Designed miniproteins, single chains, continued (4). Designs and how they scored, part 67

Each design is a single chain, and the fold is of that chain. pLDDT is the mean over its residues in the fold that is shown.

## One batch from the design tools (miniprotein)

Design m14299
Fold by ESMFold2-Fast:
Structure m14299 (fold): chain A 77 residues (1-77)
Amino acid sequence: SGLELVKEAEKYYKEGNLSMSASLLTASGLLAVERYLAGDYDGASATYGRMADFYESTGDLDSAERFREVSRRLAEE
């Protein structure tokens, strides 16, 4: 699941494996897009929200804000 990929990305980030962390974040984003296209707005929203939490925890506040806004909009539909 996208949520599980974000959790693994956090693990690799803390281990200093930034390449694997970035790859897992990209994969979680692609799964969120697939869920959105399939009409699973709740699943897409949850994944984007978890990605926003990850970016906030790493200090990337601009990315965190963008993903949190997408998550919020999908949750309203």
Scores: mean pLDDT 84

Design m14300
Fold by ESMFold2-Fast:
Structure m14300 (fold): chain A 112 residues (1-112)
Amino acid sequence: SEKRLRAEILLGVAKLLLAVNKTLKENDPNLYLKALEYATEAVELYVEAGDPEGAREAAEVALEALKKIMNDKNTPQSILDKAKEYALRTGKAAREVGDDELADELEKLAKE
């Protein structure tokens, strides 16, 4: 499936961005947002491809990026607003594949 291959590439890039950002002297909220964006797109593509396991893995990566954004007091409001939008999209997709616990956590963070 083209959608599954695209999801795998986007998830790989999201994981790489999280790993790179972890090694930087200063955390870059733009890299966390980009990781969240790619992970969110991967979740949606995995759902469309009928891959619930891939969707759950991508949603977990999205949650990790979201937590990094939300835990930094210096994160700009524009990044917080976009991160909350991605959190809601990822939560919806996680719920569609039956991961209610992951969906609830994403939705809770989006409402903060």
Scores: mean pLDDT 87

Design m14301
Fold by ESMFold2-Fast:
Formats: structure tokens, sequence, C-alpha cells
Structure m14301 (fold): chain A 80 residues (1-80)
């Protein structure tokens, strides 16, 4: 749901990531209501825009409380 996508973005902000409202809206729109698609876009965003390395990314994932399938979608986007 959109609420779950928004909750993930707010959790990332709470963990110290600077995500603008415009960036958040682009991620939400790009996901097109598909949470797995949204997670892949977030993974790519974390690499390309936030410039996290693999160790920073894996440490962040441990704090998000995602299922194994959801974490896999984020990793797919990050490593693409």
Amino acid sequence: TRERMEALLERLRALGLAISDAEAERLLQGGKGDFARFLRLVGRYLRERQRLDEAEFEALLKQLGLSPEEAAALREGFRA
C-alpha cells in the first residue's frame, strides 16, 4: 500500500538519510502501487543518490524490519 511505502521512507529519514519530499514522491510514483517494484527503486536510489556502499546498505537493511523477500527486492535494486 502507499501507506507502507511512505512508512519505509519515513523510517529511512529517521535513520539519518536526507530524502527530500520531491525524491520521496518520485519513488512513490515510480513504484506504481507495487511494493516490490518500489523496493527495487529504493535500492537503486540508495546506491545512486545516497551513495551507500555495500556495508552501509546491509547495516541499514538490518534496521528496516523487512521480510526476506522484501530485503531481496531492495538488494536487487541496489546491485543493479
Scores: mean pLDDT 85

Design m14302
Fold by ESMFold2-Fast:
Structure m14302 (fold): chain A 98 residues (1-98)
Amino acid sequence: MLTPEEAAEALRVAAESFRQAAEASKNGDKKTAIRYAIAAMIGLTAAEFAGADPELVEKVRKKVKEGLDAIDQGNYEESAKKFEEAARLAEEGARRVA
């Protein structure tokens, strides 16, 4: 297994990518928002593999799905809000692991 420190770092990297996705969504930049959301989901999967709380990981994935669904509906404000919520959950998880 990877260390708790590696799980925490992966969650912090995911949180930063979610913040970038939220900012891109606020600017109406669908392509950049989706790109950062995918990068954040890769980081989230790495955190799960490193032993991050599965319940937390599932909550973050749900927020990401809601954010991507909002982009598909053209609701960039709601998308930005969901990615910001995902970032906060990931950052909270990082503080609890290490």
Scores: mean pLDDT 84

Design m14303
Fold by ESMFold2-Fast:
Structure m14303 (fold): chain A 105 residues (1-105)
Amino acid sequence: MEELLKEAEKAIEEGKIVEALNKLSEILGLPKVAEDASTEELIEKLRELLEALLKDDSLSNEEKIRLLELLRRIALLLYEKTGNIEAEAVAAFAQMALWILKKEE
């Protein structure tokens, strides 16, 4: 987990959206997206990752918080590059989930 999290953080810092999403997919045991995936496919993957992460009973709250923070950063990066409001919406939902999880601690 820690190595994949560090690789995802590096990919985000380098602006590599597909690489970052695929690292999260690997952590959650989900299929990867193609390097040439469309904006719509990337948004669908963000939604799939968000839903899977929130429903995963095997992850601790601390692990969920770390993954949600990365997912939010990827969604914001996609919004910055594309202007697609649906990416911003995913970032907003991830932020809301973070606030809820942090209040439970």
Scores: mean pLDDT 84

Design m14304
Fold by ESMFold2-Fast:
Parts: C-alpha cells; sequence; structure tokens
Structure m14304 (fold): chain A 89 residues (1-89)
C-alpha cells in the first residue's frame, strides 16, 4: 500500500539523518514533500480514516498518522488534521 511505501521512505530519510548525511529537518521536509507530491488532501484524509478504522495497534496508527497530520497542517488543512487527532482519543 502507499502508506507502507511512505513509512519506508520516512525510515530511509531518518536513517540518513542518523548517519549524518542530512539534518533531521531535511529528513522531515523530505517526508512532507513526498506526501504532498503524491497525495491530495482528500486522499490523505481517506487514508487516515482507513488507518483509524483498522485493527492495527494504537502505536502503529499514531506512527502512520503523524506524517499525514503534519502534511495536512503544512497545507493549511488544520481542521481536518484536528479531526484525525481527535479520533485517536
Amino acid sequence: SSFIKWVGQSMVALADAVEGKITPEQAKQRTIEALNKHVTPEELEEHARRILSSDLPESVKRSALAPLIRALESQGHVDTAEEIRRRLE
């Protein structure tokens, strides 16, 4: 799924930061840019709802949703991001 690919890309970016190849800020930016490039806000919301409705452990849901929430916030869709955060309560 696209989420597994994004998690994979995020892990690669974080590994590069840990190895000193890029900064943590650059790793975060790469993750946000990858999401924004490939997925519309509507698709981000749909994917978030799918994760929330799954039987995944809560820790996995939070890890998967964090970059999606950040991407929505960075694009000004703060109400949608807050709705997703509330559903994790």
Scores: mean pLDDT 73

Design m14305
Fold by ESMFold2-Fast:
Structure m14305 (fold): chain A 68 residues (1-68)
Amino acid sequence: SAMTPFDRAVEEVGLLLATRLVDEYLKLDEEERRKFILELVREKYPEFSEEEREKIAEAVDKAIAPYL
């Protein structure tokens, strides 16, 4: 099935964290990681509402944390 804009944002931010930003992400504690992800979503997807950006950040944090 086709990805939604939400699913695409989660995948793109997750991939960025797992590749280009993995070293920076791994230095952060749990609270700092949540803030770091949210700031990345705000920068990459300013066209989304703040509520949508927070939901994307939460989904990324839950999806990527077990694998990094």
Scores: mean pLDDT 77

Design m14306
Fold by ESMFold2-Fast:
Structure m14306 (fold): chain A 75 residues (1-75)
Amino acid sequence: MEILGVEFREEDGRLIAVIDQRDPASAIGTGPTEFVLDRADPAGLAAAEAGLAALEAAGADPAVVAALRELIARA
């Protein structure tokens, strides 16, 4: 699994982190994974934190993990 890029966008007052992942073994293509960062939605923040922990455990790029952590901390 290779992280091709991380894009951050604002949608409907929410910060969204989009991680573009490529699995060269996948013929179907995995679409980008979105993490919604919103202080008004504690479930979204908790899901983002859990997703970040899973990415770190899976060996994701530390720079990507650090960028997501900073967004969660600022949300």
Scores: mean pLDDT 62

Design m14307
Fold by ESMFold2-Fast:
Structure m14307 (fold): chain A 80 residues (1-80)
Amino acid sequence: MLDEGVQQLVELARRYAEAGYDDLASGLLREMVEGLIYNGREEQAAEVAEEMARWAREEFGNDKVAETARTLAEQARQRR
């Protein structure tokens, strides 16, 4: 399960994407994924990025954020 801090950052990124702040959402996603990888949580990083790609595409129709999230998920998996 995601820890409290990660869940709060996920919520913030989702709100940015919903508001159309694509660069802020993408930047926050990148920082979060890199932080999780740095702490040895590569599976969690991939999971977070994959979930964000899903809601960005399906709920907001935001292809830019969805593409960024998919790229980050792939990078997290390659870091194993």
Scores: mean pLDDT 76

Design m14308
Fold by ESMFold2-Fast:
Structure m14308 (fold): chain A 74 residues (1-74)
Amino acid sequence: AREEVEKLLEEAKKKAEEAKKKLSEEDQRIVDNMLEGMEEWVEELLKTESDEEALRATRLLKDIFFKELEELLK
């Protein structure tokens, strides 16, 4: 569960780094803020919720993050 959550965060971070190469400095800050917020929420979930619930929530957050990245790249 925690290893799977960490893998999802690494996938999100890698996607963010690739997207940032194509974005303006202003949009790069938006991506950094979104990723930071996601990482903070996931840390809280791992502390307060079961590993199973943290994994489910992390999958949803990752999907939302990827959709936001796609929107910025348009």
Scores: mean pLDDT 80

Design m14309
Fold by ESMFold2-Fast:
Structure m14309 (fold): chain A 87 residues (1-87)
Amino acid sequence: MSPAFQRALAALEAALRAAIAGDEAAAEAHYAEFLALLPELSAEELEALRELLERVARPRVAATGSAAAEALLDRALEAIDEQLAKL
C-alpha cells in the first residue's frame, strides 16, 4: 500500500472519529482530505479500501449508534465507487 493509501485511510478514520464525537467541522475537514487523496489511489487500493470499510468500519460505526458517522461512511463508499467508475 502506498503513502497516499495510508493518508486516505488515516483521514477517513479521523473524519469518522470526529463525527462520532459530534465535531462536524473537524469531520468535514478530514473528509475533504480523504476525497482529495482518492485520485492518487490505484484501482487495487480503492477496492482494498472499499472492502476494509464494508467489513471492518461499517460494523464498528454501527456499534457506536452515530448517525453522523454512518452517513459519512456511506458518503465515503459512494466516493470510492465514483472514483472506481472513472478508472
Scores: mean pLDDT 87

Design m14310
Fold by ESMFold2-Fast:
Structure m14310 (fold): chain A 80 residues (1-80)
Amino acid sequence: DPLFEGEVLAGVAILTAAVILVTIDNKELTPQELEEGKKLAEKAIDMARESRRLGNTKAADQAIAMAEEALEKIEEKLKS
């Protein structure tokens, strides 16, 4: 079921982004941890976009927004 697969993708993307956001706000990350976080955030964006294509518009849009915020915060710390 593509719609169910899309829900799973959106859920995984939301959880991944939430973990990154909580972690980056609560602890100082090493450069290696920031690079891994960037990789995870980029994968979460890809999963969320795939979820959107599969028809999960609301959950996918939330997942995209959260994953993009996580990526932005990681990139800001990598540039600091």
Scores: mean pLDDT 83

Design m14311
Fold by ESMFold2-Fast:
Structure m14311 (fold): chain A 75 residues (1-75)
Amino acid sequence: LKEGLEYAKKGSAAFEAGDVEAAKEYFRKAAEAGLEAAEHFVEALEAKEAGDVEAAREHFEKGLRALREALAALA
């Protein structure tokens, strides 16, 4: 979980820098480290690239819910 959060942080930083490919790579690593939210964020980005805005929104919302649950478990 903690390792997944660190990768997610790096993914967010890459995305803010405009490096979408690096952001996707870090989010995939976060998902591999067990952060379920990052798996949904990767799916959201892939759906957006395919032009499926509704699927992208759905996956993003699932990612936010999973992230909220993971953060609550750390409290």
Scores: mean pLDDT 74

Design m14312
Fold by ESMFold2-Fast:
Structure m14312 (fold): chain A 91 residues (1-91)
Amino acid sequence: SALAEEQAKRLARLEETEAAVLRTIDTARDLGAPLDFTIDQIVRTMERHGIPKDVIEKLRKELEENATSHDEVREIVRKFFAEEKEKIKAA
């Protein structure tokens, strides 16, 4: 069905985006980049993957409020994408 095709497409985009974001975090950590720069690069990566602005804004706020290390950024990102994927599956 058209709904199942849309759901599969949205899930695939989130999986690809999550992988790209996690690579961005790992690279930034390895280079010793500041957290604010790392968060900005995450936002830009999500924008390039066509993630909606409201979704990007929610993650950015969560990262700015709760992350104090690259490892915490990574954990918050994993949790966020897991929750977003479950919302799509539940629809």
Scores: mean pLDDT 87

Design m14313
Fold by ESMFold2-Fast:
Structure m14313 (fold): chain A 79 residues (1-79)
Amino acid sequence: SERLREAAARPLPDENGVLPAQDDERTYALLLHHPDATEDDPVSVRAALGILARKYGLPASGVPTPELREAIEKLRAEA
């Protein structure tokens, strides 16, 4: 979805090296509450994985580990 693409783009600096105001908790909630966020949407998946990887102190590579996938599933069940 459009909003999930925006969420994925937020952490990147602009051409002047300025990061947009980050609200990781808001972006995280957005990703968890959008049921259209599927594995077939790499932008949505990478955004979710990047946020969770950062939360767990792992590199934000956008590659799902079994641990990150399990964390996403658990959080979706709680949301």
Scores: mean pLDDT 48

Design m14314
Fold by ESMFold2-Fast:
Parts: sequence; C-alpha cells; structure tokens
Structure m14314 (fold): chain A 96 residues (1-96)
Amino acid sequence: MPPMPPAGSLEQAQQYVEQAKKALEQKNYEQAAQYVSQAALSLLELDPESASRAMDLLTQAQKAAAEGNNEEAKKLIEEALRVVQEAVERLKAQQQ
C-alpha cells in the first residue's frame, strides 16, 4: 500500500510548479530552473524517479547554458518542468 503523501510536500511542489511557469512566461530561465529544482526536491520522497529525472534535465540545461546554447537550455528546463508537473498531477489523482 503506497503511503499517503504528506500534504505539505505535495502542495509545496505544486506551488513551485506554478512559480516556475510564471518565471518562464517572464523569460526568467534561471528563476524557472530554481523553482523546478525546488519542486523536484519536494517530490524526492513521493516520486524519486521523476525527481531524479527532473534534476538530471536541469543539470543538462545548466551545461547547455554554459556552452551558450540558450535555446537547448530553455527546452530542457521546460521538459524538467513538465516532468515535475506530471508527477504532481499523478500524485494528486492518487490522493483522491
């Protein structure tokens, strides 16, 4: 039987996902990556596979940005956000 996720952790992850979306709308990719990272950390005990995948994508985004490939970095940040968002939605459905 899967343990019921802590309400605070899942709600916190959801709030970080919403903040990451707002940062992306403002084209603030550094802030968006930071919020996605916080969302992934909030999900680490609830969905460690999705959390690890999102963190890996953020590491790849940081490398792409360091190489001057801002377009690739943006896509990787958006993919990492999608991973944590899908994990949050799935976990919310399991709590209902």
Scores: mean pLDDT 81

Design m14315
Fold by ESMFold2-Fast:
Structure m14315 (fold): chain A 89 residues (1-89)
Amino acid sequence: SPEELTEKLFEILENSPSIEEAEKKARELLEEHGISEEMRELVVEILRALYERKDLSKEQKRQYLELAVEAALADEIETLRRLLERLKG
């Protein structure tokens, strides 16, 4: 479910010992859920951007991941690109 995938990505973001390990685990998880390579790489970039954003609360990071998961499952590439642009400033 989108909620389960969001929770797993959030746990990867919070509990991974490095961003490189978080990216690897996220790619594997997204591939298991049948998300295309292009969508998968955008979600991974969003995950990295969230990792770098020290100003965002855990709740805000979870909300961004929820939006990214919903967009990826709906094959909405433009929504993912807009989320990434917002996170990069």
Scores: mean pLDDT 87

Design m14316
Fold by ESMFold2-Fast:
Structure m14316 (fold): chain A 112 residues (1-112)
Amino acid sequence: SDLEELLEITRKAARILMSTLYDVLNSKDNEEKKKLILEAADQALPLIDRGRQIAQKLGLSDVADILDQARDYIQSAKKYVDEGKIGLAVGYLRNAAELVREAYRKVKELIE
């Protein structure tokens, strides 16, 4: 179902972002941090965009809004990577990870 697909998409996106945040926080190399953030953005953004479309189709406006905000934070993380402001990029990645995890939790509650 669309709802089960949304659950799987938000779960995958949350895992990508949380795993990357962990790796970034344990790295001491800014070039490695940049690479990790950009790779996570490339993997997570398509999932978030698909999740947004499904949430909108289902009328789950709160989930759609959370995913919209997470998308904006990932785009900000990419922008700050390009500007060499790695600390800010990590902060935005953290906020995006927390929001996608919240979206996953909300979708899971609808199935249980």
Scores: mean pLDDT 92

Design m14317
Fold by ESMFold2-Fast:
Structure m14317 (fold): chain A 70 residues (1-70)
Amino acid sequence: MTAEEAFEKGKEAEAAGNLGEAVVWYRRAISLDPDYEEAIRALAELLHRVNGLPGMPAEERQRYEAALAK
């Protein structure tokens, strides 16, 4: 599975209203390609909608916050 495939599954899950599943797929995409800006942004936006990032690893959280700050 590629980062792009995982990201597409995340978008599909989000469109279906399965937000928890979407988070899992976006995280998988980022794990496969840490520089996948689209997946980082999508996950950051989704997590802010569901009230924050408290469980995120520090380095991963920095990337999400940077993506949202612009």
Scores: mean pLDDT 71

Design m14318
Fold by ESMFold2-Fast:
Structure m14318 (fold): chain A 90 residues (1-90)
Amino acid sequence: MKKRKLDEEQLAAALESIREFVRAAEEGVPEEDIRAGLERFVEFLKAHVAKEDLPALAEELERVAERLRELGREDLAELARRAAEELRSL
């Protein structure tokens, strides 16, 4: 797949999409639905987003991981943290 540099608006939208996973967890959306959505989103980022934009997205995933842990969603927190580390390593 072709990787693309995000413009400022696209980057802001991607960051907001990452934050939506915390809101879903707070609203009691089932873990399996949040996990599936987060996994699909991370795969999208790895496939389509340019390397230079990945650090900002990884940083937001780390923040989301911390918040998910505070909500008692340990498996989701670990998934988000792992995704952040993977994006930083690309």
Scores: mean pLDDT 79

Design m14319
Fold by ESMFold2-Fast:
Structure m14319 (fold): chain A 70 residues (1-70)
Amino acid sequence: MPVVELEVPEGASVSQAIDEALEKLGIKKIKNLAVGVVTPPDDPRASSLVLAVVEGEDGRKARIRVYVLR
């Protein structure tokens, strides 16, 4: 299962970052999505870490980790 790590500045859209990661992974339609948030994360540069576990309709699975930077 691929793992994608992304950094976004405070005030940026986490949803857009996830959508861009899914496009790069070739996942066009989501069958299952689980999202969690870790606050504070174990990265002092970040205010939060968004964890997404995605399954596409084609059965492809991916983990996406988005660090929201301070």
Scores: mean pLDDT 78

Design m14320
Fold by ESMFold2-Fast:
Structure m14320 (fold): chain A 76 residues (1-76)
Amino acid sequence: APLSDIEIEAEATLVQLAVYISLLKKGAKLSKEEIEEMKRVAERALELAERTEDENLARALRELAEELLELVKEAE
């Protein structure tokens, strides 16, 4: 069966979270606007984790979203 719109968004969000985490771990200097965007993406990832039927995808979204939020708090 084809992926649902929620699953496609979840997979794309997972990749975006991984990129953001990598940038923050490398000590990239980010604007306040970029930090706020990262927070929005992490919050959306948590929403998608509640909506997806894929338990492995849900766990990955939660783990990366929580890691991103912790790194963002350290960067503020």
Scores: mean pLDDT 82

Design m14321
Fold by ESMFold2-Fast:
Structure m14321 (fold): chain A 93 residues (1-93)
Amino acid sequence: SMMEELRKRMAELLENKDIKGLLEVLIEYIAGRPLDEAEIRELAARFRREASPEELAETQRLLAKLGATPEEQTLLYALRQLQIEEARRIAAA
């Protein structure tokens, strides 16, 4: 299944401590394709603008705990925005 393939890929990246690679794989999976840097930056900006105060605070707490680099922060904001948009799409169907 697609979920089993994703789980295996994530396990390999976790074994290698590749947080950036993990975030990129998750973004590609949800988006259904690789995204370029401009698309990732726009999603991250949209998350910071449109996320609820609760979602923003939760994400910022996670970033602080991870000691995330600015690049990893941008990727996580982009991932969170994609997750929110996908959840809304499923709920509307």
Scores: mean pLDDT 81

Design m14322
Fold by ESMFold2-Fast:
Structure m14322 (fold): chain A 74 residues (1-74)
Amino acid sequence: STAAKLAEIDEAIARGEAKTFTIKATVEASGAKSEVTVTYTLTAEGVLRVEQVRKTTYDDGTTETHHESAETRL
């Protein structure tokens, strides 16, 4: 679950460990299917990077990709 992954991230931060977590979800609506991938990367230097990639495929075969990223120092 998302809550369990967040708890693992919190524990890794408390230990100063480098760790990567990936969460994947599929969202389906009329005329479109979206696949969302969120990757959390914690570095040994205490930087947390979050990347989200959303790929949407429409019934007409058209595809759209949206990418967002953010970084914060802990």
Scores: mean pLDDT 75

Design m14323
Fold by ESMFold2-Fast:
Structure m14323 (fold): chain A 63 residues (1-63)
Amino acid sequence: KEKAIEALRKALENGDLVTAYKAAEELVRQGWSREEAAELVLKIGKEVGRSGLAELVAYLLLS
């Protein structure tokens, strides 16, 4: 869990959509719901100043 969250934060900070999406999908594989993973993505996106990218990642998770 912690490594996937760190990877997600780093990917969002770097503007890396593909890596952010893969890290969020890894959280889902580890037992998170897609909704919980999307909420975490949006929270981290706000913290790192990447809300638009985070919204796109969350949209892809929930599609």
Scores: mean pLDDT 84

Design m14324
Fold by ESMFold2-Fast:
Structure m14324 (fold): chain A 67 residues (1-67)
Amino acid sequence: MKKIVVLTTSNEEEAEKVLEKVKAKFPDAEVELIKVPNGEEARKLAEEIKKKEPDVLVFLAGREALS
């Protein structure tokens, strides 16, 4: 089973919408949502997750983070 981590800079309402969209595309995957304060922190956390669990798919979500 594929594990997906969503890192977002959005508020709770926007974060929930992103989570629903990811779950809709990957219904058989375990999806975890992590709120981060900014894009730099999101990138650092994504790198740590990839080092520890390379099989995890990491998505960056948020208006500024995806520019």
Scores: mean pLDDT 72

Design m14325
Fold by ESMFold2-Fast:
Structure m14325 (fold): chain A 62 residues (1-62)
Amino acid sequence: SKGADMAEVVATVLEEHKDKVTKEDLAAAREALLKAGVPEELVFTPDDSPEEAIARAKELAA
């Protein structure tokens, strides 16, 4: 699905830049997932850790 495809992209980008991920990067990634049709309650928040955000995005991509 479009949401799963976006989640795969988000997971890959966040994992590659894990040491440099900012709250603003997480907010942008969240917005991309919401626009791709992922329900808000399933998406990580900008206050989550990069590790938590990556794990959630990988779950959404599966």
Scores: mean pLDDT 81

Design m14326
Fold by ESMFold2-Fast:
Structure m14326 (fold): chain A 74 residues (1-74)
Amino acid sequence: EKLVELAKDPVALLGEIARRYQETGSASEVYREFAEEAEKLGHPEIAEYFRKMAETVDKVEKLAQEDVAALRAA
């Protein structure tokens, strides 16, 4: 299975993420799609990893928004 094989190869996985990001424009959405695919394939541990990555991307975006607000307030 493509997704499981990609998870075993970090370089190939990053390449696939980058490619899908170029198509969708959303890294968080790409990670959520990977999580759903992994769950359907019976790999909940991999699905959890990708869900955590999506949450991390959302958190980074929120921190960037707060930093911009703080700079404008200074």
Scores: mean pLDDT 71

Design m14327
Fold by ESMFold2-Fast:
Structure m14327 (fold): chain A 94 residues (1-94)
Amino acid sequence: SLLDELEAEIARREAELRALAATDVAAAVGKFRELVDRLSSALPQLSEEERLRLERLFMRTYLRLLDATRDRISPAQRAELDAVVQAFGARLRA
């Protein structure tokens, strides 16, 4: 199913984000934005319950990225991540 494909994509992207968070925070932020764009494009094809499940997985990935980058992320990069998350949250609730 589409949701199963998105869950698998999040898992693969999470592993990539974890590796990049240790070596290149800017690349990690860029890849996170690419993930959000992919998830956003799929939202019209998902039910309300599927969107809620996707939101939980997405928030878990976001929090793990923040934890992994905590000591390396600049204020500008953090603001970019927060803006991406806020925009995605708004799309989820539309």
Scores: mean pLDDT 85

Design m14328
Fold by ESMFold2-Fast:
Structure m14328 (fold): chain A 60 residues (1-60)
Amino acid sequence: AKVATVEIGGGKVEVVLDGDKVTYTGLDEYGKKIADRSNEQAKKYPEFAVEVAEGIIQGS
């Protein structure tokens, strides 16, 4: 699996890309809120979630 820790919107979030599955984990109070929203979007748009996660991991 590909893993990166990034700062998004003032919160720290861990992004895990395992094949075609994307998971966000919040590491602080703000990151948890961001991770919850990102996980919901990944469920709705899994193909685009993989593209977004690849961009985040490549850029970190």
Scores: mean pLDDT 81

Design m14329
Fold by ESMFold2-Fast:
Structure m14329 (fold): chain A 90 residues (1-90)
Amino acid sequence: SADLRLELSQQAAEITAIGNREGFEAAKRRAEELAEEYRKQGWKVEVRELEPFELETSEGPVRVKRIVLRVTTPDGEEYTAQSFVREPVP
């Protein structure tokens, strides 16, 4: 539904904000906590880390790590949301 898509988008944005403030492991922990909340409601949830990539910014190059939440509702609808966490390049 549109409401669930919006909710997942907002949760992905929150996970991004946590990661950029507190680091990637904090973002991943929040994603796993959210996944467990949905699983308790009978939903199937995968949390995946994708390959990092480098992004050029006004403050120099940064490494971007991605967390993907893939949610399947009990009626079989699938939704995907992505969070992007920036880390300084060593």
Scores: mean pLDDT 82

Design m14330
Fold by ESMFold2-Fast:
Structure m14330 (fold): chain A 63 residues (1-63)
Amino acid sequence: GASAVAEARRLAAEMVEAARRGDLARVEQAQKEMVRLILEDNTPEIVAIANETGRELRALGVS
């Protein structure tokens, strides 16, 4: 739902910011939280946010 989409956007921003400063442990934690959101809420927008964030992380050299 809308609340889960808002949380997905927060996690996406956190992952990108953590990746930019080299905080890989925080990227990993936020990725785990994103996977949990996808499993708990099947809203297509969450999957789209996760995929977009994954592309951005790969551009920054983070997997």
Scores: mean pLDDT 84

Design m14331
Fold by ESMFold2-Fast:
Structure m14331 (fold): chain A 56 residues (1-56)
Amino acid sequence: MSAMMEQLRANRDRLTELRNRIRAERPNDPRAQMMALLYEISIGAEEMVIERMEAK
């Protein structure tokens, strides 16, 4: 019910698109795979913030 949740969801979706784009464009590039992993970590952080706001 927080406007912040909408922003976190939007950010998560955007990061997911960027991750998928990098993987699609350079699937065999180790650097691109590392960047995709960093985006996954960021997505996880956004999800954790949403969960903590709901729990507490």
Scores: mean pLDDT 77

Design m14332
Fold by ESMFold2-Fast:
Structure m14332 (fold): chain A 58 residues (1-58)
Amino acid sequence: SREEALEELERIAASNAPTSGGYIAARYARKEIEENPELSEEEMRRMVEGARRAAELS
């Protein structure tokens, strides 16, 4: 769900340094979800996965 996606992105951001790719990706993804109420579950899932991947590479 949207709420679950936002919670996971907030968790990713909180668990990573402010200068890391994971933090930056999570913050951008969260902003996109908040600003775009028409995003599908698939689009939100891809955004969360992108942030997770960025965090793993940080």
Scores: mean pLDDT 79

Design m14333
Fold by ESMFold2-Fast:
Formats: structure tokens, sequence, C-alpha cells
Structure m14333 (fold): chain A 82 residues (1-82)
């Protein structure tokens, strides 16, 4: 787990500010949905996510999607060890 977390951190640091913001908004949206936050708050974060996503190139989006897949894989491994 530590090695995978270190590799993920290095990949995250290689991302530009807009790609990092998209990942942060995706994480925030997941947390809000999981804790049953107000629909208005969820809609606001979704709108911010859509705006950032629209500003990215296809190559930038691919890097975000690749990073997100690795993050989800690590999350599944952590949950499986609990």
Amino acid sequence: LEKLAEELEKEYESLDANQKQLIQLKLKLEVLKKVGADQAQIDQVQAQLDAVKASLTPDQLKKVNDFWKKLEEIKKKILAEL
C-alpha cells in the first residue's frame, strides 16, 4: 500500500492545476453524495466540475481519468484489507 500511495502522490504532483482541481471536485462530489448532503450543494459542486472539465483538452482529461482509475483501485485494496 505505501508504495502504491507514493506512486499515486508522484503522479498527482505531475498534474497541472486544472487537472488537480477536477480530481479534488470529483472527490468532494463523492463525499457529499455518500454523507447525504443537500441537493443544492451537490448541484453546485457538479456545476464547478463540469466547468473545469470543459476547460481541459482530451489529453488532460485522459490523464485525470487514468489517475482516477488508480485512485479507485487503491481505495478498493484498502477497503479489502479492513
Scores: mean pLDDT 80

Design m14334
Fold by ESMFold2-Fast:
Structure m14334 (fold): chain A 71 residues (1-71)
Amino acid sequence: MLTDEEIVALFHALDTDGTGRITREELRAYLKSLGYSDEEIDAFFERADTDGDGTIDFPEFKAYLRELSEA
């Protein structure tokens, strides 16, 4: 699992516009690089995207990365 330091660094790397949110496409590219399938990623995005705008904030991002490591 990523450390908290790595999660913070990753969030900042993906949040290039400084909005405090990450698009699902950016997250998908990252998670696929770790070996997660599109199906697994889509399932997690459906839970995370409560606003329906395709973005995830930092607390949600951190929680879902932890959930992925437990799954």
Scores: mean pLDDT 71

